# Ledger of designs, part 37: designed miniproteins, single chains, continued (5)

Each design is a single chain, and the fold is of that chain. pLDDT is the mean over its residues in the fold that is shown.

## One batch from the design tools (miniprotein)

Design m17260
Fold by ESMFold2-Fast:
Structure m17260 (fold): chain A 63 residues (1-63)
Amino acid sequence: AEERQEALLREIAKALGLQDTADRLLQAVRAGDLDTADQLASIIQQAAEENRDKVLAVHRELL
């Protein structure tokens, strides 16, 4: 389940050009750095909202 969530996040981030940001988000979550994780998640979320159709297509194809 967690591996699938990480894979989905990376695929979405890759589609948005934010692959490095997604990797840093996962590292921050694992380290318990919630402030950094929140900032990185906000960047990905904003880009995802601007490209919602692209994100939805990735999600549906992967699941």
Scores: mean pLDDT 75

Design m17261
Fold by ESMFold2-Fast:
Structure m17261 (fold): chain A 96 residues (1-96)
Amino acid sequence: SHMLPELRRLAASGTRVAPLAGAVINAYENKDNPSKFAAYTTAAALLAVGLTIEDPPLSPEERQLLEEIKKAILDAGDNADELVERVTPLLRRLAA
């Protein structure tokens, strides 16, 4: 939860990670609704997959960061605080 302000900045940043950051925020804000939480975490995972197929192709480092983002989403499970804490630093690195 302490990384939520940084995640909100990333969602407003206009960078390629902004839609993914927005989906993670929506998951967090709906953490008390399991079906909505699952829907927004699924959307975040699909947005991460979408970034791997963009043109021009991602660098190997950027592809590795996206694999780590996908893993962080899966590893957080139903824990909204863990989702925000795990994903936000990786999104910051991908946005740079």
Scores: mean pLDDT 84

Design m17262
Fold by ESMFold2-Fast:
Structure m17262 (fold): chain A 72 residues (1-72)
Amino acid sequence: DVEEARAKIEELAAKLAEVDPEVGEAFLRTATEILELVEAGRVAEAEEVERRFLEEHGEKLKEAVAKYRAAQ
């Protein structure tokens, strides 16, 4: 269910943005783009977008997740 996947992406992005707004925004943008590419059958492009995001933001994403979990 695309609508449910989109809602989960938005929820996770909002939680990440409470710790690091830049990471939350980048995650929302990238995850939404990946979802749209997969829906269009452009799986190889979706994988490339994910790889690029992890290369650029992967460490920051891990830090934001760890910080969010520690704050709870």
Scores: mean pLDDT 81

Design m17263
Fold by ESMFold2-Fast:
Structure m17263 (fold): chain A 92 residues (1-92)
Amino acid sequence: MTIDQLRQRLRELEAELRRAKTLEEAKRVARQAARLAKEVALQLPDPRKSTAFVLRAIGLEIDSERAKTLEEAKRVAREALRLAREGLRLLE
């Protein structure tokens, strides 16, 4: 994906998270946000930073599947979206 496509996907997921009203919806957003963070990490030119971001993204994807409440799922989604945003800043 291009950097502009990654930025657009980030904006879409942030909007979806604001609208999420169920555990299932929030978990879906969290999983997609963690996957986006991983895709951003794979685009990073520094192998050490790329590896660190990929490992954090994988951890958040696991946390998204383990979330048992809407609040927990939204917290994981926010952390994953923040990680994706931080990675995108490094690509500028």
Scores: mean pLDDT 87

Design m17264
Fold by ESMFold2-Fast:
Structure m17264 (fold): chain A 68 residues (1-68)
Amino acid sequence: MASVEELTELFESLRRDNNLSLEQVEHLLQSLFDTELKISEELGIEVSEEEKKEMEEKIRQVLARLRA
């Protein structure tokens, strides 16, 4: 998964260029997280509990930055 800084830049640009609401951005971030977990599961790749927590924290940090 991309860094908090990279995700913040990407979603701020997408929000600006496509007139996305903050709610739509939150949904897209959650969908990205869910999709990455699903792909890992389908490929038989173990996603650790720590990696899941790190992904959740990244989403939280990106949303906080987008609200600022």
Scores: mean pLDDT 76

Design m17265
Fold by ESMFold2-Fast:
Structure m17265 (fold): chain A 117 residues (1-117)
Amino acid sequence: DYEELVRKAAALVLELADELSDEEIEKIARFAIEGFKKGLSAAEIAAKVAKEMGDLAGLLAAAITILLEELKKKGKLEEFIEEVEKSDPEEVRELLLKKAREILKEHPDPSLKYAPP
């Protein structure tokens, strides 16, 4: 289920961002963008990042790659890449969190017992 995969990826970005530094998140995001531009899968990108930075960084790279695919489908990928290229590490974190929150809002889970306020 693509909608569930996208929701889980956005939620995972929000969760894992709290466990990594701004500099680590920036490196992971740039690696995911470059891998995605080269046609690598989320699994291939995750494996490469995990080898260099550990399993947690690899999981974030996979999640970011899924969000990049969603942004591509919405015609927003190029704008997002340009923003990341102009950003410092703190700004890259905030851009990822903003996009993850927007995606979660656009892909709500209908099985939730309560809506967020």
Scores: mean pLDDT 82

Design m17266
Fold by ESMFold2-Fast:
Structure m17266 (fold): chain A 55 residues (1-55)
Amino acid sequence: LSDAQIQAVLDIGRQTYDQTLQQLLSQGVDPDQARRIAREVGNQAGERLFDQLQS
């Protein structure tokens, strides 16, 4: 993978984390639980893109 592709994986994970966190908080989910879920969802998004770039 190129440095640009690695950066894209990190960026999508961070963006997905931020979007998911804000969505959960707007729905009234507990902040600590929202952060935990958003982190997991962000990690999954990054991993998915990483797998796509390797295929």
Scores: mean pLDDT 84

Design m17267
Fold by ESMFold2-Fast:
Formats: structure tokens, C-alpha cells, sequence
Structure m17267 (fold): chain A 87 residues (1-87)
């Protein structure tokens, strides 16, 4: 699904930047810009809100020192939880 694909793209971007030697702050800034763009491009208001909240969850986890993998897992759990609420 589109939101899960965007969260995966965020994880891939974060890991690519980390491997290239980017700082945590640089990764957070890049992910914030990615989420803003993806949210602006999302036409469905429910999917847009899920993307915003899940993206913010991933960014917060990385900012708090969690691994990209841990942040990705938390973001996917957030997507699952929010989809159940909006059904």
C-alpha cells in the first residue's frame, strides 16, 4: 500500500545517508523534508494523515537514538494501528 511504500522509502533513505556518514541531525532533516513532500503529494486525506503520523514516529525514534530498523518497525506499527482506527 502507498503509505507503507513511503515508510519503506524513508527507511532506505535513512540507511543510505547513515552509510554515507551523515549525522543523526542530517538524517532527521532529510526525513522531515521527505515527509513534507510526500504529505503534500498525497491526495487521500486519511492516507495523508497516516503518512504524517507514521513518518513523525520514525523521525522521533531516530532522533531518540534508535536504529533505522527499529524506527521503521515502529512506523509500520503506527500505520497498522491508524488503519484499524480509520476503518
Amino acid sequence: MKVEEKIKEMAELAEKLRAAGATRDQIVDALSAFVEKAVAEEKDPVERRILELAGDTMILAIRNGESVEEAYEKALETVKYLRELFE
Scores: mean pLDDT 85

Design m17268
Fold by ESMFold2-Fast:
Structure m17268 (fold): chain A 90 residues (1-90)
Amino acid sequence: SPIVKEAEKIVKEAIEKMKKGEPVEEVINWFKEKFSKVLEKLPDKKKKELADKINELILEAEEKIKKGEDPIKVFEKFTKEVLELVKKIS
């Protein structure tokens, strides 16, 4: 699926940005912007479902990082869950 391949590229780049020491907030904002553009290619129902679920996962990841969990490990789990959602819904 073209959408899955695009999502995989965004996920990989987000993790690389985190590993290079880019600020978590900047990586999350970049991720949100890139995924917004990918979601515009989907039918409205799938776009809304994916956007809502991805936003929930972002908030969960941000909370875990704020509580002192390893940002790279949180992002690896978060991005895996995002890819599973994209594969299921797209």
Scores: mean pLDDT 85

Design m17269
Fold by ESMFold2-Fast:
Structure m17269 (fold): chain A 91 residues (1-91)
Amino acid sequence: SLEEAKEELIELLQKIRDGELEYPGYELYEMLKEPEHHEVINRFFKSNGLEEVSIDNPEEALEKLTLYLISLPGNEKERLEAFIEELKKVK
């Protein structure tokens, strides 16, 4: 379900924030290949005034997320925490 996919994305982002993953970009990329995880991210993009990305372009979705994250104020941990809170608001 989209609710489960959202929770899995949040858990992955928390692990990235806490430095628990060796390859955080790869793990996120693999999730973005899955239709429900990709749909959660597209809903996030729409709610933040960004254009949706095709499921056929998970690399573009990852790049767009990365650009969003580095546009946020603060350090890497603060940016990830802010993104997690925004992702929680996605319905």
Scores: mean pLDDT 86

Design m17270
Fold by ESMFold2-Fast:
Structure m17270 (fold): chain A 90 residues (1-90)
Amino acid sequence: LPLDPGLGPPLSTDPKLSAALEEIKKKAEEIRDESPQAREAAELFLRPDLPNLSITQAIGVLLRALGETALEPDEVVREFVTEAAKLLSE
């Protein structure tokens, strides 16, 4: 199915997903100054629309942080994405 996360309208999210996305955004803010890679990855999550993303869109952002940023992901970024993925699955 054709889905473009950057162009979708804000979607209603359940409270559990919204809470997970807010936690992810907070963790992104915390790691932003740890490395240049972490700053690049964190920028993808420091968006005002993040808590309104669907689960599919949120997973898309995680995948971009791992392999589609200008800088190659460091261990800090990989740890952050692992934690974020766990938050989305819990």
Scores: mean pLDDT 72

Design m17271
Fold by ESMFold2-Fast:
Structure m17271 (fold): chain A 72 residues (1-72)
Amino acid sequence: LEAEKQEVLRLVEEAAKLAETDPEKALELIREAERRFIALKPRLSDEEAQALLAEMQAILSKAAEALAAYLA
């Protein structure tokens, strides 16, 4: 569980780093992280799932403006 949570966080951190230089790859990494998070949900408590989602959103909030500009 811990290794899988860390992998999800690693993917969104890498996506945030790439959001300005390679937004297409950043979006692909975000989708992979989302897919892994969904697979983890049945193995997590509601509190753990909310905490992980909050961390993912905090990391991505800095990249959100760059990604929005790319999609516009």
Scores: mean pLDDT 77

Design m17272
Fold by ESMFold2-Fast:
Structure m17272 (fold): chain A 100 residues (1-100)
Amino acid sequence: SAIDKVKEIFDKLIKYLESKGLTKAAEAAKKAQKELIEALENNESKDNILKILERNEKVIVRAIYEDARANPSITDEELDEVLKEIGKAVREIEKIINEY
């Protein structure tokens, strides 16, 4: 199902963020997953679901920058890689929602 695909993308993203020690970003991604899945299960409009995704992407990105500022061991190159993985996950979820 579309819901199962969205869950899987978020589960992989959460695990990735946790593996990088990005604790605030991982928690933000968990909240995003819960909110987006609840919206999908409640048959919210496609436009509302996409707005939820867009808002949560901004929260996750902000959390990544907060985690990076708290940890000087995170390089600019690693931060760029993390942001690219977020963008990839969001684009995959948008595609699923648009095909839902």
Scores: mean pLDDT 89

Design m17273
Fold by ESMFold2-Fast:
Structure m17273 (fold): chain A 69 residues (1-69)
Amino acid sequence: SRFDAAYSTGLAFFRAGRYKAAIVSFEEAIALATTDAQKKEAYLNLAKAYEKLGRYDEAKKARAKAEEL
C-alpha cells in the first residue's frame, strides 16, 4: 500500500540516521494511513525521530496523538 511504502521509507531513513527525512516520510505515512493502527505506528516512529533531533516538544505531541488511537 502507499502507507507501507511511506512508512518503510521512514524506517530506512531513521536507520540511516537521516532523522529529518524520516520525519517527512512518517508524516506522509500518517496522511496515507487508513487505520488507527497504521496511524499509531507512524506517530510513534515520528516521536522517536523528533527525540533523535532533540525536538522533545514535537516528540511529546506525536506520542499524545498515538495514545489517542
Scores: mean pLDDT 90

Design m17274
Fold by ESMFold2-Fast:
Structure m17274 (fold): chain A 78 residues (1-78)
Amino acid sequence: MLDELGKEALRLESEASLLIMEAHLAKKTGDKEALEEAKKRLKELLKKIEELAKVAEGEAKEILENTAKSLKSLLEEL
């Protein structure tokens, strides 16, 4: 059970990393539409991660909580 949750946590972490890179690229290039789309996707991903973190345990929970913290910090900076 936790193995499936751990895999999902890693998938969400990978998705977060890609979206973070997209947001930084959009900000650097001045692409306002791409930046707003990235912010929307990051906010939706954050909600999924926080919901999953509520039921996760151990390493999966740590991955999800660390990812959520990173996304919250980024969204405040954008």
Scores: mean pLDDT 81

Design m17275
Fold by ESMFold2-Fast:
Structure m17275 (fold): chain A 94 residues (1-94)
Amino acid sequence: SNEELREKAERLGRELLRLLAEGLADPSLTPEQKAEMIALAQEAGRLLREAERLIDEGAPREEVEKLIREATRLARQMAELLGRPVPAELEEIE
């Protein structure tokens, strides 16, 4: 359902903020790695905002799911920079 997709987007958004805060606070990350964390978080956040807009406009589920999958891919890249795996299932991201 569209409400299920909205809930997934909101949960992923919270995880993105958590990963970004952790990365920025990590003294072992270089300034370049922190800049990459910011760039990944900004792009993932943009995709999630677009997904929410598409849900509000009644767009096809497949288009919303593509944006959420891409945002999840970027979140996984952020987790990899921190040495952490992100769960494959969106429900496990929290």
Scores: mean pLDDT 81

Design m17276
Fold by ESMFold2-Fast:
Structure m17276 (fold): chain A 74 residues (1-74)
Amino acid sequence: MLEELLKLALEEIDKGIKNVNVAIGNAINLLMLKTHPGDSEASFAFMKEFLALPEEEKEKLREEIEKKIKEKEK
């Protein structure tokens, strides 16, 4: 989950998104649409699992995205 979410968030950065929270939000929505289109129950379960992740893991995700944003700035 986190690896796929990171990959999608980095693709959002490649498209010109410069805000980490926006990139993560877009990645979550895109992942839900790709894996559970029209399945609100499965999408809700996915969302609950993501929100229940340890704050430390969510921080690592944010830091990795910020690192990529900085690498893209020449």
Scores: mean pLDDT 73

Design m17277
Fold by ESMFold2-Fast:
Structure m17277 (fold): chain A 72 residues (1-72)
Amino acid sequence: MEEAEKRLKEAVEITKDPNPYARLMAAHIAYKLALENPSKEGIEALKEITKDPDPFVRRIAEKGLKKAEEKL
């Protein structure tokens, strides 16, 4: 669990990158981690990513959030 939380924090930091492709990759990482290790931290990370200006980044985070909340 601590390892997954560390990776989630790293993914959230990458979502601050000005490169939309880096943020999209971070959204996919957060999605995978939140589904494999359902946690409050994973849900909060996905909620933060749903605020992204890129619609593709938001879509991945929104889909992940819905699925992660169903598994928690």
Scores: mean pLDDT 78

Design m17278
Fold by ESMFold2-Fast:
Structure m17278 (fold): chain A 67 residues (1-67)
Amino acid sequence: DYIVTEEARQRVRELWKKTMSKEDLEKEIERLQKAIDTAKKNNTPVNQKAIEEYKKRIDELKELLKE
């Protein structure tokens, strides 16, 4: 499995900025929020880690919406 590095994160942000519309970014934020809600229903260490990663991704997408 590929370890998510800052370089990989920057590449994903660059791709999102070039390929995703504002509506696509908002839709992805909604999808991630639903994933968090689903993960909260089964409180395991793996799900807690996933929730933190989803929150981080939502913050990154929100920053792209400001641009």
Scores: mean pLDDT 74

Design m17279
Fold by ESMFold2-Fast:
Structure m17279 (fold): chain A 112 residues (1-112)
Amino acid sequence: TEEFLKKLEELLNSLPLSEETKKSLLATFEVLISKYGVENLKSHLEKLLELAEKIGDKRLQAQLLMLLGLLSLVEGDFEKAREYFERARRIAEEIGDEELAAIVDILLDYIE
């Protein structure tokens, strides 16, 4: 848990993200890890994504895709992270979430 959060914090600090965005992302992962544990986090996020897709909650889909992308990025899976971020960007643009789209663009630029 502590090692994952440290790696995430180091990653976020290497990116041109606002302090508010960095704190929000760290707090989100702290809550998720508290509920599910690090080892089961990916599978739980994937199941939540399936649910969000089934019920048509596009905002939740985009948020979950961004979190899955960040998890993949911390794990060193840049190709999988890119796939998640590209999907998150398309949805963020569709729903007009300019702030989420901007965050995802920063993350995509990092892996390119």
Scores: mean pLDDT 86

Design m17280
Fold by ESMFold2-Fast:
Structure m17280 (fold): chain A 74 residues (1-74)
Amino acid sequence: MGMEALEELERLLEERGLVDEGAARFLATLRERLEAGDETALALVKAVIEVLKNQTEEVNEAKLAEVAKLLPPL
């Protein structure tokens, strides 16, 4: 289920110390869209997880910002 992917993303962000107000709001938006059955939101969550996994020492915040732009506000 898409919520499992979102939980993995939350865990990866916490492990990297990237949990701030912006990250919390982004995750909340993804949660709402996944609950609505938005397959685009699920694909986006999976893409962000792959970006984080490929950056073992350093997270590319610019890439995360690009991904965030694919989601319209609310």
Scores: mean pLDDT 68

Design m17281
Fold by ESMFold2-Fast:
Structure m17281 (fold): chain A 85 residues (1-85)
Amino acid sequence: DSSDLLQQGRETIRRGIEILKEILAYSEDQKTINKAIGMLLRMIGLDLELEQHRDDPQKLKELLKESEEILEEAEKLYEEIKKEK
């Protein structure tokens, strides 16, 4: 169901953006800040692509997978920051 995939993608992106915002608020390391900004821009791009392809379930599934991969990267980066402080 393309509607369910679209909703899941939007929720994944929302969660990723929230984690990335927290990384940016807590990090003092420029390399980490630059990585988080890059991931945030990728998330914004994916949100736009989800809307563009809202009626394409195969494309939405691909975009959801990519969003989930970026979310996993953001969560790992957040855990590393929490361990180093």
Scores: mean pLDDT 85

Design m17282
Fold by ESMFold2-Fast:
Structure m17282 (fold): chain A 82 residues (1-82)
Amino acid sequence: RPAPDVDLIVATFRSLPESARVAFAQRLVRELERTTDPAARAALLEALVRIGEELPAEQRPLVVDAATDPALRAELERLLLG
């Protein structure tokens, strides 16, 4: 199946009210955990990096905490928290 459209995911995020943005990013983390296809995983990680840059710094840990897998959580910490 084709990889997710990163630009569409980012555009969707930007169209959301601020109050919905963290929840949207958390849903992408959960989708990434359920995704086994390498191309789809790469696209979701790219989308998370792009939207993470647009989230307030204090909200980024809430997105990282949505990851239940310790390896994915560590990767997201490096990508989103610096």
Scores: mean pLDDT 84

Design m17283
Fold by ESMFold2-Fast:
Structure m17283 (fold): chain A 102 residues (1-102)
Amino acid sequence: MKVESTLFLVHDGKLAGYIKLVFDGDELHITEIHIYPEFRGRGLARAGLETAIAMARRRGLKRVRLRVPESNTRALEVYLRLGFRPVSRTEEGYVEMALDLP
């Protein structure tokens, strides 16, 4: 039922980061996004996230979910621009966000 996967991000032939994914029923959960320091500021996290969303759409999934620290305003802005909406807040200071797929 739950399937874990990792999307590796490559830039100029080098491993630049990764995104950890969990497929659970009709949802994709993005559990981690990591870009190595030397590759930051190049839009790779956004590009990788757009790739993960496209994979969810092609598989006919209904929703993509992720958590982001409330203090990470830059990441929140990127997620909002991609169509994610805040769903709830945790006591630990995370915002749970969701993107509904057609």
Scores: mean pLDDT 84

Design m17284
Fold by ESMFold2-Fast:
Structure m17284 (fold): chain A 120 residues (1-120)
Amino acid sequence: SMKEEKLEEIKKLIDEAMKATLENNEDEALQKISQIGLLLYELMVEAGVDPNEAQHIANKIAELLEKLLEAVKNKASKEELLKIFEEMRKIASQPSAAGAKEELLEVIKYAEKKALEALE
C-alpha cells in the first residue's frame, strides 16, 4: 500500500477515535485505536522495519494513544498530554524504527494537534 494513503487513513482514524472518546463511546474508540495499530505496523514493515520490532512499536504507540484519549476525556493538564507525546516521540525515535521515523512522527504530531484542540 502507498505510504501517503496509510498516513491519511491513520489521521482519519485518529479523528474518529477522538470523536468516539468525546461521545463516551469507549468500545468504538478502542476499535479505532486497534485499526491505527494495524496500519502503523503495515507502514513500518513496508518501510523495512523488522516485523517483530514493528509489532512492538505499533502496540506501544497504540497503548499511548489510548492513554492520550483517556487524558483528553478526563480533561488532564496540558503538561500531562505533553508528557504522553514525549513518550510517543521516544518510541518513534528508537534505532529499530529508523526506516519509518518520519511517518511515525507525522502521526504523533497529528494526534498532538487534535488532543490539544480538544482541550481548548
Scores: mean pLDDT 89

Design m17285
Fold by ESMFold2-Fast:
Structure m17285 (fold): chain A 62 residues (1-62)
Amino acid sequence: SPELQRLEVLRGFLQFVRDVERDLAARLRDTNPELAAALEASARRTDARVAELDRQIAALKA
């Protein structure tokens, strides 16, 4: 369905953003721990959004 396609594209985009945030946080942990912590917090919020999308996608596939 068009809605399923839209949600899958959005999920992929958010997964990419999350991975970039985590990679950057890991690189900055020793040199800028405050920014690293902020990026980790942002990645956790993005993970929560991905989990919400996963539930919506599962419901549409049922």
Scores: mean pLDDT 88

Design m17286
Fold by ESMFold2-Fast:
Structure m17286 (fold): chain A 57 residues (1-57)
Amino acid sequence: GAMAERAGAGAEAGTLALGGSAEDAKRAGQVHRDLLEQGRADEATRAAARIALEASL
C-alpha cells in the first residue's frame, strides 16, 4: 500500500545518505515494504536499518 511504499522510499533515501550503494538502498526499501505489508512493522524497521548500517560500514 501507499504507506509501505513511502516507508520503503524512506529506507532507500536513508541508505544512500549513509553512503550505501544503490543496490543496498533498493534492498533496504524492498525488505521494509515487504515486512510492512505482512504487518511486521517492528521487524521491517529493524531489517531496513541493519541493511543501511551494513552498507555504510
Scores: mean pLDDT 74

Design m17287
Fold by ESMFold2-Fast:
Structure m17287 (fold): chain A 83 residues (1-83)
Amino acid sequence: MATLTPEQQRALLLEAERRFMEKVREKGKQGIELTDEELIKMAVEAFEEALRKAGITDPELIERGRLSGETFAKVWKEIENAA
């Protein structure tokens, strides 16, 4: 796919967030303490999985997804720390 529409971008972000939250929940059920590095890794994996599910194989878009995952994990941690 050459370009993503705003609607496709929103759908990908929601899917990535859902996958990330499922990963966090599963680790929580196991009593596993998550390090900052593990949270970033899980967010990156969630974004990559969301892109692949959407049929996106473009290396540039996958790289942008990884960077978005890192940014998402950082923002999420700042929000959680503020609570």
Scores: mean pLDDT 77

Design m17288
Fold by ESMFold2-Fast:
Structure m17288 (fold): chain A 79 residues (1-79)
Amino acid sequence: MYELRVTLEGSPEAVRRAAEIIRKAAEGMGLKIEERLEGDRLTLTARFDSLLDAELLGGMITMAGTMEGVRVETEIIPL
């Protein structure tokens, strides 16, 4: 089992747009994302049995954040 942890940091508007793209992608994959907003940092976490699915969502999140001009940090943690 794996935990994908992603931190988005930027303007509130850019973080919101990136989060909307990420939510749509997760809905398309049938995944639940846990969201935590702390100031200008949005942390997203999701759990996977498959490393490939964690890497796929992590890549999509990184792409969405980069396109919206937010700073993205991605970590995959084996559980």
Scores: mean pLDDT 79

Design m17289
Fold by ESMFold2-Fast:
Order: C-alpha cells, then structure tokens, then sequence
Structure m17289 (fold): chain A 61 residues (1-61)
C-alpha cells in the first residue's frame, strides 16, 4: 500500500535534514534518499534543497 511507502520516504527526508544539520556530506544524504526510492537526480536535488535551508515538509511537497 502507498501509505507505508510515503511514511518511510518522509522519515528518510527528515533523517536527511538531520544529517545535513550534523555536517554530513551531501553525497551521503543523496545516497540515503536514493536508498529510500528516489532517482539519482531527485536524490541530489532534494539533498541540495535541504542543504539550502528548505524544510523536509517543503521538499516533499
């Protein structure tokens, strides 16, 4: 069902934001998002947006 995938993805985005706040490299953040089901391009885009200060909520929406 789509609901479990959505919860896991949202959790991964929140974890990605925490990793950026902790000073982790964007490559590690993008890998986390890719492992959560994003394409390489979207994972890199989301990691960059989170690094630029976009909230996890705004990145998902």
Amino acid sequence: MVEEAQKEFKKAVEKAKKMIDDGEPLEKVAKLLKDAGLTEDKAKEYAKKLDEGVSPEEVVE
Scores: mean pLDDT 75

Design m17290
Fold by ESMFold2-Fast:
Structure m17290 (fold): chain A 68 residues (1-68)
Amino acid sequence: MMSKEELLEEAKKQADFIVDVGVKKGLSPEQILEVIERNLNSRDDLTDEQKKEILEYTKKKIKELFKK
């Protein structure tokens, strides 16, 4: 059974992977965020607070990647 910390780390790794693939495919920041939000919303093992944390983490990563 995964701890809450392990679940959060796995979700962050999944988000990182989606961002990296999305950037390589030429998706817009909005399209990448939509994919992340759909994946997070499909997960009933995460709390709303954890989903928000992962989404904010992903938004910051996307902002840095698209700044250039």
Scores: mean pLDDT 78

Design m17291
Fold by ESMFold2-Fast:
Structure m17291 (fold): chain A 95 residues (1-95)
Amino acid sequence: MKWKVESSSILVDPERKTLYASVTLVDANGNKRVIVVKARYEGISPEEAKKRVQEVIDQLKEQEFDSPESAAKALEEAIGALPGVTSAQATVLAP
């Protein structure tokens, strides 16, 4: 069954130059899973970091994923590839 992005929220910690994106996935049966992406950024503002990560999440809302783990990998790779992001790690939370 395919998973889609239902909702997201982003928390920025400017002092630690760290951003946390929480992404909720939903399947066709209404089951939900949450992914948390921890990203570090350098050389850009907190507002720019949040904007770039949100744009990636918005692009991924148009995609379907085979599993929460495949969605987490896609988020990690896309966010980690952003200019100004130095690291990204995605974790699928236990139900």
Scores: mean pLDDT 86

Design m17292
Fold by ESMFold2-Fast:
Structure m17292 (fold): chain A 117 residues (1-117)
Amino acid sequence: MKSLYEKWIEKELERILAETDPDKIIELVKNLFYKLSIRVLIEISLAKDPSFSPEQREEFKASAKEIIDLGLKLFDEIEERVKNDPRLTPEQKERILKVLEDAKKAFEEYKKLVDNV
């Protein structure tokens, strides 16, 4: 059974892939990035909190890794769809792809942070 979080992610992806306005696509991608980033950073923070048991901290670390892997997969899927979207000009594609590149780079840094927990 899909969680409410997974259902929310699927709906956000559907919204991004259906959008034709490049500025709206950028806004939706940034919103997705921001919400995923907050969740990853909370899980990493909890994984370092000494008030939790070692088993609980390992669970938070595992949760952070799952969100990072999901985010990278989502950004890759959006990138592929943007590159192949005939509704977008080359200039519009370049603007959106730059936002996705920055988002992926940030998530690779989160991966390094979680590996050091």
Scores: mean pLDDT 86

Design m17293
Fold by ESMFold2-Fast:
Structure m17293 (fold): chain A 91 residues (1-91)
Amino acid sequence: MEEEIRELEIKATNLFVAAQLNYVGLQLLIEWGAPEEEVKRAAKETIDTFNDAINAEKKLLEMTDSEEVRKELQKNIEKLQKYIDEAKKLL
């Protein structure tokens, strides 16, 4: 159980970081005036990465009994959901 939780924490953290990087990449494409088709592709990839990250965070929420950890995971989910909503506006 402890090892499984640690592996999931690492996976959730890596997915969260990947999601943040994809969102920054999407913002840069928009700022640089990339073609609409490329922006839409990047937005779809960003949404998929965020959904994967949210799913990992939710699984970790089910496994934690720590109020402090739960609050942090919920904040992460809320941030990722906000980014999904912003990315959807580009589709």
Scores: mean pLDDT 81

